# Ledger of designs, part 57: designed miniproteins, single chains

Each design is a single chain, and the fold is of that chain. pLDDT is the mean over its residues in the fold that is shown.

## One batch from the design tools (miniprotein)

Design m1960
Fold by ESMFold2-Fast:
Structure m1960 (fold): chain A 100 residues (1-100)
Amino acid sequence: SVEEIIKILEELAKEAEELIEKMKKLSVEEAKELVKEFLKKFLERVEPYLSEEEKEELKKIIKKTLEEIEKAKSVEEVIEVFRRGMAQMMQIVAKHIEKL
């Protein structure tokens, strides 16, 4: 349902902003673990609504984001990488919704 995926995206966007605020109070390693858990949750929640091509694009963005997160040396760098990854992931799902 279009309404279901829109609600999922709104919830994920809100949770991402809450996660960013929480990360500012954590260690780099704790921030990295929270981002990894969130990206897994994002994929699991949106994947059932996407085409196989869109799923593969999303998985590639997640993989690249996780690789960049591992290299981050500060919480600020983790947040910047996470924001870039989220923007790209949200764009894939938004384009899917526009086709419905």
Scores: mean pLDDT 88

Design m1961
Fold by ESMFold2-Fast:
Structure m1961 (fold): chain A 62 residues (1-62)
Amino acid sequence: AEPSAEAKEELEKRIEEIENADLSPLEKVERLEKVLEEYKDKIPQEGYDKMMALLERERERL
């Protein structure tokens, strides 16, 4: 898939919305995982893998 600058910007905006939401850390991680899954074909594979790995680690720390 070809990543687009617009898709990356949209993803970052979605991440900000979730981080600013009044949610528990676990709920934020779950929401972020879902959003990343929706954008996996629109962003660079390296970026997707990196973010998913960070969220998995964060979830395990909770």
Scores: mean pLDDT 76

Design m1962
Fold by ESMFold2-Fast:
Structure m1962 (fold): chain A 95 residues (1-95)
Amino acid sequence: VEERVLELAREADKIDPQAAIDAIGTVVSEASDEAKDFNERIALDIALISVAVAKTLGGTAEEAARLVYNALKSLDPETREKVLERIAEALEKLV
């Protein structure tokens, strides 16, 4: 799932990096609001801050996706994969 998210982020960056970063941020924000576990919510909040930093510095969606993946490494594989798949679906709509 990580490789697919990074590939889609790279393709979206060729079209509109800002829209791609915003799509990643929207998914992470929604996932954070839905999180019932404190550790899961904190990891998603860190991911959201990372996306905001990438956007502010004029970064790429690929960079934002890598930062999100790193923030979510502490989560169980099922929860992490679910969030990454939602990001992939959002990015697919932009390419």
Scores: mean pLDDT 82

Design m1963
Fold by ESMFold2-Fast:
Structure m1963 (fold): chain A 69 residues (1-69)
Amino acid sequence: LQATVDAARQLVDLFTAQAEALSPEAGEVARQLGDQGVAEAEKAKTPEEAKRIARQYLLQAAQAVAQLL
């Protein structure tokens, strides 16, 4: 479980950094949604639940970032 949450955090940090490089506003939105996703994934009881939660928030972040570009 912890390895899954750690991987999700690293993926969120990388996505946020790239979004910020494209647009500071996109970076802020990506950070807020990504941080929320990781926080929810930390509450998960299984790696599969953590992956599902991370996936949902990453998709929301990607969609929000795309609308700002």
Scores: mean pLDDT 77

Design m1964
Fold by ESMFold2-Fast:
Structure m1964 (fold): chain A 71 residues (1-71)
Amino acid sequence: SKAKELAEQAREARRNKDREKMEEIMRQASEGFEALVGKDPEAVMELLEAIVNAGLPLAVERAIERREARK
């Protein structure tokens, strides 16, 4: 499924420290998230786990930067 493919790509991006690829994967996951949850909830859980392990530090850094720019 698409969610499983994205999870595999996220794990690969984490190994390669590919920030741009990780951002692309998170964008695709966000855009299709509701549809994926309805079709394949198990694959969505795997995708979320991969994103959290690989992308959480990146997401936190971006959230801090956005807050700093708005203070």
Scores: mean pLDDT 67

Design m1965
Fold by ESMFold2-Fast:
Structure m1965 (fold): chain A 83 residues (1-83)
Amino acid sequence: SMETTITMFRLLALKSELYLLMKTKAPKEEQERAIKEAEETLEEVREFVRKLLASEDPELQEDAKTLEREIEEIEELIEELRK
C-alpha cells in the first residue's frame, strides 16, 4: 500500500542517517540523540506492523514482514552504535 511505501521510505532514510553517523564517527552526544529518535520511530512503526498483521489481507501481512526485516536491521545498527 501507499502507507507501507511511505513507512518503508522513512525507515530507509533513518537507516541511512544512522549509517552516516557511524561511518563519520559522529560525536557520542549526536549518536545518542539519533538513537533515541530512531527508537521512538521504531515503536510507531511496530504498532503499524501489528495492525497490518491483524489484517485478513495477505498483501498487508507480507508488507508487515518486509517492514519487520527493516526494523531488525535498524535495531542491529543501533546496537553497533552503542558499542
Scores: mean pLDDT 85

Design m1966
Fold by ESMFold2-Fast:
Structure m1966 (fold): chain A 68 residues (1-68)
Amino acid sequence: SDAREKAIQELNKSMGDVLSKSDSIDLDTLRQGAEASQQKAKQTKDPQVSKQLQQLSDGLLQSIDEME
């Protein structure tokens, strides 16, 4: 779907920006990327994109928490 595709693109941009500024890929860095994506979801005007991005970000944060 268009909304999910846009949400995936926004997640990739948020995660990529955080990872590009990091010396190592650790759980804290991944959490920062997921949190940046979650914040972007709240700023998104399209409610369907916002919902999909929030679900992706929340799922990623849950997976990170389970690894700790």
Scores: mean pLDDT 81

Design m1967
Fold by ESMFold2-Fast:
Structure m1967 (fold): chain A 94 residues (1-94)
Amino acid sequence: MPTAEEILEEFRKRLEELLEETEKRLKAAQSDEEVIAIEKEFLRRALVEYDRARRLAEATLSPEEVARLNAEMEAALTEVMQRVGELVKELLAK
C-alpha cells in the first residue's frame, strides 16, 4: 500500500501536469467562452484528483497521517487554483 509521501508526490505530480496543460490551453484560447470552459474543466479535474488521493489516504493511512496529508494537499490545490484563477482574470480583462 502507498505511503503518505507517495500519495502526496503523486498528487502534486498530477496537479503540476494539469496546471501545465491548463496554462497551454488558456494561452491558446480564442474566446472568453473557451477561457471559462478551460477553467471549469481544470477545477473539475483538480477536485477529482484531490478526492481520489484523499480516499486512498483514508483507506491506507492512520488518522494522524491523513490529517497531515490533507493539509499539505489542500495547500497544493489552493496554490494551483489561485495561479489558474489569476491567469483567467488577466485573459478576461477587456
Scores: mean pLDDT 86

Design m1968
Fold by ESMFold2-Fast:
Structure m1968 (fold): chain A 95 residues (1-95)
Amino acid sequence: SLEDELRRLLDTLIGAVLTAGKEEEAKKILEAVEKGDYETALKILEKVIEELRKKLEELDLPQDVKDQLQRMIDSLEELLKRARELVKKLQEEKK
């Protein structure tokens, strides 16, 4: 189902947030998901990804490491975009 696909994407994104050391944000995302408040979950995910992108620009790391981290952030943005699309479709089915 669309809900099952959305939940798998959200679980992947929550795992990435936890790996980034954002435990408070991960908890808030999970609480929003459990309440069916997907818009709040997506908003928190967007903020975390934006913060990770800004932090990457401030890090004094070798360029190859920065490029690898940039690809990881880009992948998270693609997953977030797909999750937003699924939320819109799910909202349309509830109408």
Scores: mean pLDDT 82

Design m1969
Fold by ESMFold2-Fast:
Structure m1969 (fold): chain A 75 residues (1-75)
Amino acid sequence: METRLYFLDQSEPQEVIQEKIDKIKEEAKKNKYHLASVTVFGQDSTPQTLYLLGKDEAHIKEVKAQLEEAQKRFE
């Protein structure tokens, strides 16, 4: 099953970040996708928010758990 991923750079202005979040939420609602989010840290320690969209709630939850587990392995 295909999962859509969106990275948001938290160094951008808050209004730009909010507009991107609103567009992601509208896409999820329009296509009846389930939405989850995960925080990921880049090489410069800048936090990035990764949004996960998919049709299967259980699959999205599993992908989120796998990404969080992978992140912990590099801490």
Scores: mean pLDDT 71

Design m1970
Fold by ESMFold2-Fast:
Structure m1970 (fold): chain A 67 residues (1-67)
Amino acid sequence: VLSEENRKLAEQYKESGDKFFAEKKYLEAANAYAEALKLDPSNKEAKSKLEEASVEELKLAVEKVTK
């Protein structure tokens, strides 16, 4: 029963991450996807999006340093 609730919460965190990702807030998106994976480690979409958001955040961090 708690596992099902955690799966639903994971989907909500994934959706929040998708919204942050769309706003180009990649750090916040990565944090939301990481929370989704803590609740449901089997969520492959959240894992893929976390990797993508982490890569985009790294690119932005490099761009800010190099200008």
Scores: mean pLDDT 78

Design m1971
Fold by ESMFold2-Fast:
Structure m1971 (fold): chain A 90 residues (1-90)
Amino acid sequence: MKKKVLVAVDREAAERLTPSQLAANLMAATLWAISQGAEEVILAGAVTPEELKRLIEEHKPDLVILVGGSPEMEKAAREAGVEVVTLPAL
């Protein structure tokens, strides 16, 4: 199965991170996705729930990985019909 994964960071969570911490979190999420069999990884960066919904509609991923996701971010992805995995921000 072709596994397309979208990696996003909650914008509010991203504001609490240094640039190095943000890069480390995005790298960890991307490597985790690849370890789970992702063939394509779309790196969205820091997004709002509305931006996340638009990216899901545009890219039609099989899985969304949220770094430091809020309940609103998780709900937005699930309402778009996509499986969601939330990773804690480091």
Scores: mean pLDDT 78

Design m1972
Fold by ESMFold2-Fast:
Structure m1972 (fold): chain A 81 residues (1-81)
Amino acid sequence: DLLEKAREYAEKGEIEKAIDSISEYLRSEGLPETAEELRTGLLDQIEKYKDKMTDEDWQNLILSTVRLLERVHERRRRREE
């Protein structure tokens, strides 16, 4: 599970790997444009805010993003009921 890998990487402070896992998840869902925009956008924001946000702040942001994507995924599956 790519979202589970993203969560694990974020918890270990491997933010770039976490972002890559989220991007791969979005590609697997058929959203390659969204995946590329998210990946490049987040990496750009990390560089801009590296002196303003701690690694823990980035970990929490990525974990929140993974949680949001998990909730969206579950809601989509529930619509098949």
Scores: mean pLDDT 76

Design m1973
Fold by ESMFold2-Fast:
Structure m1973 (fold): chain A 58 residues (1-58)
Amino acid sequence: SEIERTVEEVLREEGREDLREEALAFVTGLINSGLIDLSLARSAVLLFLDAEKLAERR
């Protein structure tokens, strides 16, 4: 799907393909709930990664 492709492309660019499953679930959830559309999918992946950086280790 276009969502899958966008998520995978951003994660590859950021070196975080290990988070594919979690990022895909997050972005798909936002789109399916009507909070964002496909044009914001890339931004949603980046937001997810920023949140993960903050939560990953303290």
Scores: mean pLDDT 80

Design m1974
Fold by ESMFold2-Fast:
Structure m1974 (fold): chain A 56 residues (1-56)
Amino acid sequence: MDDIKKQNIEALEKSLKKAEKSGPGEGEKLAQQTYEAAEYDGDKKLAEKAKKIYEK
């Protein structure tokens, strides 16, 4: 497993937590960006979590 990919996923998870605590517009934008990055990296679970936040 690549250390770089693991660190990238960890950073995206932190972004998701920040999106949850951010105001409505900012949180949605951050969640959308996290979804796109997670989709590109192939992290299906993280992408689903981010999508749930910005779809709400």
Scores: mean pLDDT 73

Design m1975
Fold by ESMFold2-Fast:
Structure m1975 (fold): chain A 76 residues (1-76)
Amino acid sequence: KMEKLLKLMDERVAKLEELKEAGRLPSEEEKEEGKKLTEEIQKLYEELSKEGKEEVEKKLTEWALAKEKEIAARLA
C-alpha cells in the first residue's frame, strides 16, 4: 500500500516533467487524469496515516528528499 502511494507520486512527477520537457500545457483530458491521480494519492495518504502515521511521514520525507536531489541535478 505504501509502495502504491510512492508509485503514484512518482507517476505524477514524471507526467509533469514530460509536459515541461515537451514545452506544452496539459490537455483537458490530461488535467482530469491529473486531478483523479491527486485524489487517489490523497486518499491513500489518509488511509496509510491511520495505519501508521510515523512510518508514512518517514517514507514520504525520504521520497521528497530523493526527488529534490533528482530535480536539482536536472536543473544544474
Scores: mean pLDDT 76

Design m1976
Fold by ESMFold2-Fast:
Order: C-alpha cells, then sequence, then structure tokens
Structure m1976 (fold): chain A 95 residues (1-95)
C-alpha cells in the first residue's frame, strides 16, 4: 500500500547518496527528483483515499527518474530510480 510508496521514496534517497559517493552528481540529482516525486505520489494517494493510486504513481515516478539518470550517465542514480520503481510496484500490488 502506502508503505510501498514511502519505501520507494527512501530507496530513491539511498540511490542519491550512493551516486554522490561515486562522484555521479547528475545521477544523484535525478535519483533525488525520483525520490521527491515518489513521496509526493504517496501523499496524494493517502489524501485521495486511494493507496493503490499513490503506489502506482510512485512506481511511475521512480521509472522516470531512472530514465533521466541513465540519460545523464548516472549509474547509481539509475539504480536508485529502478529500486524506487520496484518498491512502488510492490506497494501497489499489496494495497
Amino acid sequence: GIEGAYEAHLAGLEGSRRALEAGDYKGAVYAGVASGLSGISASVGKLAGEPKLGARLAARAGERGAEMAREAGGKEGERGGREAAELGRRGAEEA
């Protein structure tokens, strides 16, 4: 449910941290954006009373962040975005 969307948010933050440690500043920025979008999506789903919607939006945001990180050449940011997308999808299935 909503927990999966929040886990996606945290995974995006962890991806951003790993990207920074690897010197991948662009990847860190895109992973951070994906994390922020996942967190907002979780909040929107909760407010709308639709936990599955929030989780699906978080998964989509994570996938978009991973795409943007890949285009920027950020391997760690791409991994963070993919992990966020996977957790968001899992949250949608469990909601």
Scores: mean pLDDT 62

Design m1977
Fold by ESMFold2-Fast:
Structure m1977 (fold): chain A 100 residues (1-100)
Amino acid sequence: STLAEILESRTSSLEEKVLAALEAYLELLERLAERAGMPPELQRLLEELREILEEIREHGPTEELLRRFQAVADELMELIVKIIGEEEATKILKEHYEEL
C-alpha cells in the first residue's frame, strides 16, 4: 500500500467512527423526544438532524455540517429538558450509554 492509500484508509475509518457516533447520538435524541411525547417541534428538529446526517454521509463530516448538527442537537436537547426535566433526561442519557 502507498502512503496515500494508508492516509485515505485512516481518514475513512475516522469518518466512519464520527458518523457512527452521530448516529448513536441521534438515537439517544429520538429516545429522549419519545419520552417528551414527540411534540411537533421535536419532530421537526429530528427531521433536520436526519437531513444533516445525510449530508455528512454524502460530503463527509465538514466543520460546517458538524457545527449545524450540534446547533440543532443543542436546541432539541434544550426543548427536551424543558419538557421532561434535567433529572429524567440525565437518567435516559446514562441508560442509553450503558446499553452501548
Scores: mean pLDDT 81

Design m1978
Fold by ESMFold2-Fast:
Structure m1978 (fold): chain A 93 residues (1-93)
Amino acid sequence: MVEITLEPVAQVAPGAEVTVVATISGETPDLAAAALRTADGSLIDVPVTTTIEGGKVVATFTLPAGVDASTLIVEVTLVKDGELLGRASLAFT
């Protein structure tokens, strides 16, 4: 079983870089993906760089122009051996 803890993400101005950190305990994923969504679950198409190291997932992206950060949710998905290991989501604060 995996436990995922997302660190709070501060609201930033459009065009600024955002860093999201998730701490993982239990099982180690072999893949991680991060996605940016609106509150209704719609995907925002933005390039996201994800890294997995030492029980942490770090995702970085640039906040898109014309998007209100108060409506944004970051979602982290973990996969192991082709199976969904876990997902966590957090709204911007």
Scores: mean pLDDT 76

Design m1979
Fold by ESMFold2-Fast:
Structure m1979 (fold): chain A 97 residues (1-97)
Amino acid sequence: MSREEIIKKVEEVVDRAVDELNALALEHQETDVEVEILAGSAATSLTLALWNMKKTGDPRIVAETLEKILKGNPDMPEEVRRILERTLEEVKKIIEE
């Protein structure tokens, strides 16, 4: 798989995750502030990671960003954790092919 194909596939996976995180934040607006804040901040961090991936050409920065969010927030709500863990697994599969 070419580097450009890897970057494109990682972008598609992360764009989907960002959409899911933003939807989750909106859904929990006024009902669960912790889910709203963590989902929103994770979406922002992933968007910045995509920008850095495009700038450097290194898709591993996306995996590193996901791992840092998960490690830094051990008590995160399971709904947010599930999205991030699934996204990390998909990104790692793309990079390791």
Scores: mean pLDDT 85

Design m1980
Fold by ESMFold2-Fast:
Structure m1980 (fold): chain A 76 residues (1-76)
Amino acid sequence: MTLEEQYKKGEEYYEKGKEALEAGDYDKALEYYDKALEYYDIVIKEGEGELKEKALKNQMEVSVLALKAAVLKVFE
């Protein structure tokens, strides 16, 4: 896969994570967010410029949402 394809896979899992979170499936949300973070990590490590900056931003957003899902899972 190209770095652009890796980034796109990260976005696909990020969207799936949000869908699972909306459905109240916090375990599934956490699994999808973890996969999104794996793809963004590759782009951050191997990418440059704007693509790396986008991956860094999305990694931060996914990390916040993963924390939210983990907290909601405890208090459900």
Scores: mean pLDDT 86

Design m1981
Fold by ESMFold2-Fast:
Structure m1981 (fold): chain A 77 residues (1-77)
Amino acid sequence: MSSQQQRDQQLTQQFRKQVEENKEQTLEDIKKSKQEGINSAKSLKIGALNEGKTNPAVQPVSEEAVKLADEIIKEIG
């Protein structure tokens, strides 16, 4: 077998281990970002509901904002 093929195999194994080691940290960061997104969508929903209740003129826009917030929560959660 060629010396080059052996070195390439060793480097590939090393890189694979490095990727696996960083996987757990990346998943933690993704979970945190998802939770922040959900919290933002919930805040949007609460704000839209309150605005629609206070001003009937914006009810259609409020209903669309609530629907959008629910879609975001469903997609991320």
Scores: mean pLDDT 78

Design m1982
Fold by ESMFold2-Fast:
Structure m1982 (fold): chain A 70 residues (1-70)
Amino acid sequence: KAEELRKRIEEAKKKMEEAIQNKDVPGLLQAILELGRIAVEARKLGDEDLYNEAISLAKEGAKKYNELKQ
């Protein structure tokens, strides 16, 4: 449950970091969308910490996406 979501956050974070390093704009977008899905699931479980972590990472990814798109 929460353990599974935490693992998914770590995997999405790693993919986001790799996409940023490689300037992989489509890969970065996929990682951001996955973090959004994780946030929705965390909210359904009532896990505010996981929700906030996923949203924070998604916002950071969106900022980098906007920079790379320019």
Scores: mean pLDDT 82

Design m1983
Fold by ESMFold2-Fast:
Structure m1983 (fold): chain A 80 residues (1-80)
Amino acid sequence: SMKYEELLEYAKEIAKGTDLTDEAVNTIVDYVYKLSEERGESLEVTKLNIKSTLQFFENMAIVTKEQVERFFRRLEELRK
């Protein structure tokens, strides 16, 4: 969808100055987009969530796709 493409481009621009890999950025966008669609959130709110999530992972030195996927898996387990 056009919304997904816009979010991906937005995330890639923010990530340009970080150690986050392209695959990690894609994984973050996929997860946040899916959650946003399930909650009926606006494009603006989803962009804020993407920015916050990218900043969080950079601060935690979580920069690879595998590390991001591991984090999201643990987060989902804690919500059960």
Scores: mean pLDDT 85

Design m1984
Fold by ESMFold2-Fast:
Structure m1984 (fold): chain A 112 residues (1-112)
Amino acid sequence: MKVDGAVGETLKASGETTVTVELVAKASDKPVYITVRLAGSEAVVGGPGAEAKTITDPETVKSVEASPAEKLADGKIKVTVKVTVKKETEVIPIATVLGGGEIVDIKTTLEE
């Protein structure tokens, strides 16, 4: 399968902060799997209803939430991943798409 990857903007959390990553990818006619890695967490989101979430650093990460992939017009899909960190840390979103999809946009926002 073709792999496409993107690195989002580096952000710095100064304490307990929720980081929201919104990713838009072009989907193929085959199932696409989107992996987002962030501050000691990983979320894998496939087509609608397929998801897995892992916290690899529980001292830094409080929670990971992933929404099911939303189908957009023009064969695009949108995935939203929210990660809440417990302490000061650098946040670098790394997204990977499998299944012949291509990353179109990655947007990251900090809350609290």
Scores: mean pLDDT 70

Design m1985
Fold by ESMFold2-Fast:
Structure m1985 (fold): chain A 72 residues (1-72)
Amino acid sequence: SKDELISAIEDFLRSKGFSSGVVTTLVNALKELPIEDVQQILTFLEEKGDEATEVDISTQLAILDIKRFLKV
């Protein structure tokens, strides 16, 4: 489910030492995304592994927001 994907992302971020405030903000943003976009972010983080940064995650969220704005 989408909630399971979000939980996996939250666990990943916490395991990498992201602050609780940043994790909460990102999780709340993920809840507003469709399941396919959440899956895309999880896949991106799994591919990046230990090199994933807050900037990387913010960039992915911004790209998905822009794609929805430009949705025909």
Scores: mean pLDDT 74

Design m1986
Fold by ESMFold2-Fast:
Structure m1986 (fold): chain A 90 residues (1-90)
Amino acid sequence: MTLEEVIEAVEEAVREYVEKHPDPILPTSKERNVEIYVGYVRDLVESLYKETKGDLDATIEKLEEMAKQSTDPFLKEILELVIEVIRELK
């Protein structure tokens, strides 16, 4: 599986989630919320995938650590969604 395939799956899932569940704390439009979270997860997943040299299991472990350390409940939900999407990518 390529990095681009992983990013595309994660971006689509996060976009759909944020469109249905806008961040109650971030004082901006739904459209801007989508851009912020999709951009954040794209950069994060790309960085972790490169650090793990394409090891999806190691990438998931790093994401789980970040979710555990997150003090933002909405960001934690987004990170947990990203983990689920990557696990489903075979």
Scores: mean pLDDT 79

Design m1987
Fold by ESMFold2-Fast:
Structure m1987 (fold): chain A 63 residues (1-63)
Amino acid sequence: SLEEYYREGFRIGRELAEQGKSLDEILAEVRKRAEDAGLTPEQREALIRGAVEGYLEVLREKK
């Protein structure tokens, strides 16, 4: 489901943000993974939305 791709994106975005990656770097990596995996546009969008939210959660935790 699209929710599963969102959750996976959230996990990826959070992990990369904890490693100090910028949002642009995270989005580039997530887009590359989506293309390599042959995801549909809707699945790719869900993955990207999840990654942005994962990144934002880490920023909130850092204060």
Scores: mean pLDDT 87

Design m1988
Fold by ESMFold2-Fast:
Structure m1988 (fold): chain A 82 residues (1-82)
Amino acid sequence: SVKVELTKVDDTKYDLKVTSSGKFEIELNATIEKVDDTTYKLKGTIINKKTSFKQDINTDFDASPEEIADFIKEVLEDLSKM
């Protein structure tokens, strides 16, 4: 299962937490910050809790915060079904 928590901090910033349980125990803790009218930056850390692997992310998306959160949810749901 995948749980997504997208919390608005202010007009330019959101907190994003995504947790996946099952075959893969993944946790993403990130912020989404507005860069311009069409672009948001995702900054955070992905942790695989079964392997203790950690990876920092810093990526720009031409998408809304909600679309970014939905994309991450879909990726983790697909991984959990394998």
Scores: mean pLDDT 81

Design m1989
Fold by ESMFold2-Fast:
Structure m1989 (fold): chain A 82 residues (1-82)
Amino acid sequence: SAADLRQRIAALRGELAELQSQARTLTDEEVRFRVLLLILMAGGEVFMAERYLERGNFDSAEAQLRTAERLVQEARSLLNQS
């Protein structure tokens, strides 16, 4: 539903803000750069998902959110390996 997609967007925005704060504490510049790049890409996918949701295109919004969730997991994995 539209409400479920909005909740997922809000949750992802919260996770991205937390990941960005964690990335700022990294001392490895290369890892920090890669994590911040993944956060930027995931943020772009969340932005596109919100645009699709506003247009009533739920399938496209869902696809963009799945991509954002994957990018968030990649960023989290890099943080956990650092």
Scores: mean pLDDT 88

Design m1990
Fold by ESMFold2-Fast:
Structure m1990 (fold): chain A 59 residues (1-59)
Amino acid sequence: ALPADQQAIDTAAAKAAHRVFKETGEDITDEEGYNEAVKKASEAARQAMADVRTQLAAA
């Protein structure tokens, strides 16, 4: 169903963002490091959403 598909997309985005932010966060010593972590987490979330949407479209 459409709501289940959106939940899968949102879950994948959240997991990807959390993982990348945590991995990048190991090197956060300043504001620049924090901004870089946010940017990488956002990029990972966008990629995860695109991947799940592609899988759902192929199914």
Scores: mean pLDDT 74

Design m1991
Fold by ESMFold2-Fast:
Structure m1991 (fold): chain A 86 residues (1-86)
Amino acid sequence: MKIYKPNEELKKLLEKVGITKDEVTEAEIFDAVMRLLIKEKLFDPENPNIADVSNTLLGKLLGKDKIDLRDPSELWKAIEKHTEEV
């Protein structure tokens, strides 16, 4: 299992959902993103595969206004840029 060190922007997002570890797995990062989307009520009520992240710290981190959860590989590519593999 790969372990990652989040950068300062990703650390701020992880802290919003109670994750304060210096080293996290890909699964922990995805779980944190899902928990944040639920906490901030960002899911489209008519299409739960789509989240509007415009004007959020998550959207700023990803460089995206919307996330399609049916494409986890594209989501990971955007997140991975903010991690360093240990």
Scores: mean pLDDT 80

Design m1992
Fold by ESMFold2-Fast:
Parts: C-alpha cells; structure tokens; sequence
Structure m1992 (fold): chain A 83 residues (1-83)
C-alpha cells in the first residue's frame, strides 16, 4: 500500500522535518506522490512554516487550518502551489 511505500515514508519525514529541499527533490523524482500529500499528518505544520517561517506543533497547525475551514486536502493543494 501507499503507506508502506519507502518514497511515501520519505515524503512524510521531509514534511515532518520542514525539509523543503528534500520535499522538492522527492516530488520532482516522484510526481505521483503529490496525490498523497493529503494523507500526511504534518502537512499543515509545513504550510505554516512555508507561509510564516515559524515552526509550530502539527496539532496546533491542524487546529488553525480547521478554524479557517480548511481540510488537510485544502492544505495539500496550497502546499503544491508553493512548491
């Protein structure tokens, strides 16, 4: 399954670590991983980092996005436009 794919695991780690260079590298070499961004738990925290430069806890980032009416899928779409 996708969750057991080493490329997807690398994507999850890059997002959790705010490693934008690694994330861009993974996406450039594996464009199909773009469809899996909405399945990662830390995408909201990475969006917050990209937009504000602040590293915040993933749960807090998710709560902030949810208050704005944004789903994880919406956050993934926002991230894609910034890569």
Amino acid sequence: SLEQDPRFQALVKAIANNDLDKLRELIANNPELLNALDLTKDVDALIEYVETGKVIEPREARLRRARQGLSIRDSAEILLKKL
Scores: mean pLDDT 73

Design m1993
Fold by ESMFold2-Fast:
Structure m1993 (fold): chain A 65 residues (1-65)
Amino acid sequence: LSEEARERAEAIVRAFDGNKAAIEAMIAKLEEDVEEGKREGLPEEVIELTKQVIEALRELLATLP
């Protein structure tokens, strides 16, 4: 994972104060954004960064109490 994606995921977790439900909702929204971006023909690098943020969020979610 890129450092940028990890930093963004960590910022999201902090903003939601580790609320698992809110983080799960954010992951779902980002997954929708990826599918919409593919349909609209967004650059691959934009899609790839969003996917890496989703992966980083899932990793962080697994470490929450």
Scores: mean pLDDT 80

Design m1994
Fold by ESMFold2-Fast:
Structure m1994 (fold): chain A 120 residues (1-120)
Amino acid sequence: SELRALLARLVAAETLGEASLAVGELRHYLRQHPEAAEVIREDPELRAALREGLLRYLDLLEEEAKRIKDEKARKELLERIREIRERLEDPATDLLEVLDELRELEIEIGVQQLKDAVLS
């Protein structure tokens, strides 16, 4: 029930802040419930919900990456987003590995936004 509610919240996220909170809570849930990772991998409905949620998170990250002022950093971040989007189209992709990669990408976007604010 909690897992399904977290996935539904991620899918419904309208802002990066909402998606980030849902992802943080989902990652915390997975750490507290180690067996939940296998449950997601084995349940086609949970896998579909996670894939949809990750695509929503990726869309919101792409909107923020497009606002990065440094042209080189922006191009590199958008290329990584494109590569992750292509991987999410592959049904063989490990969605939990993508979840971790998107969290790292969000941190990198935030660091670049901070650099833009300080160096502008």
Scores: mean pLDDT 88

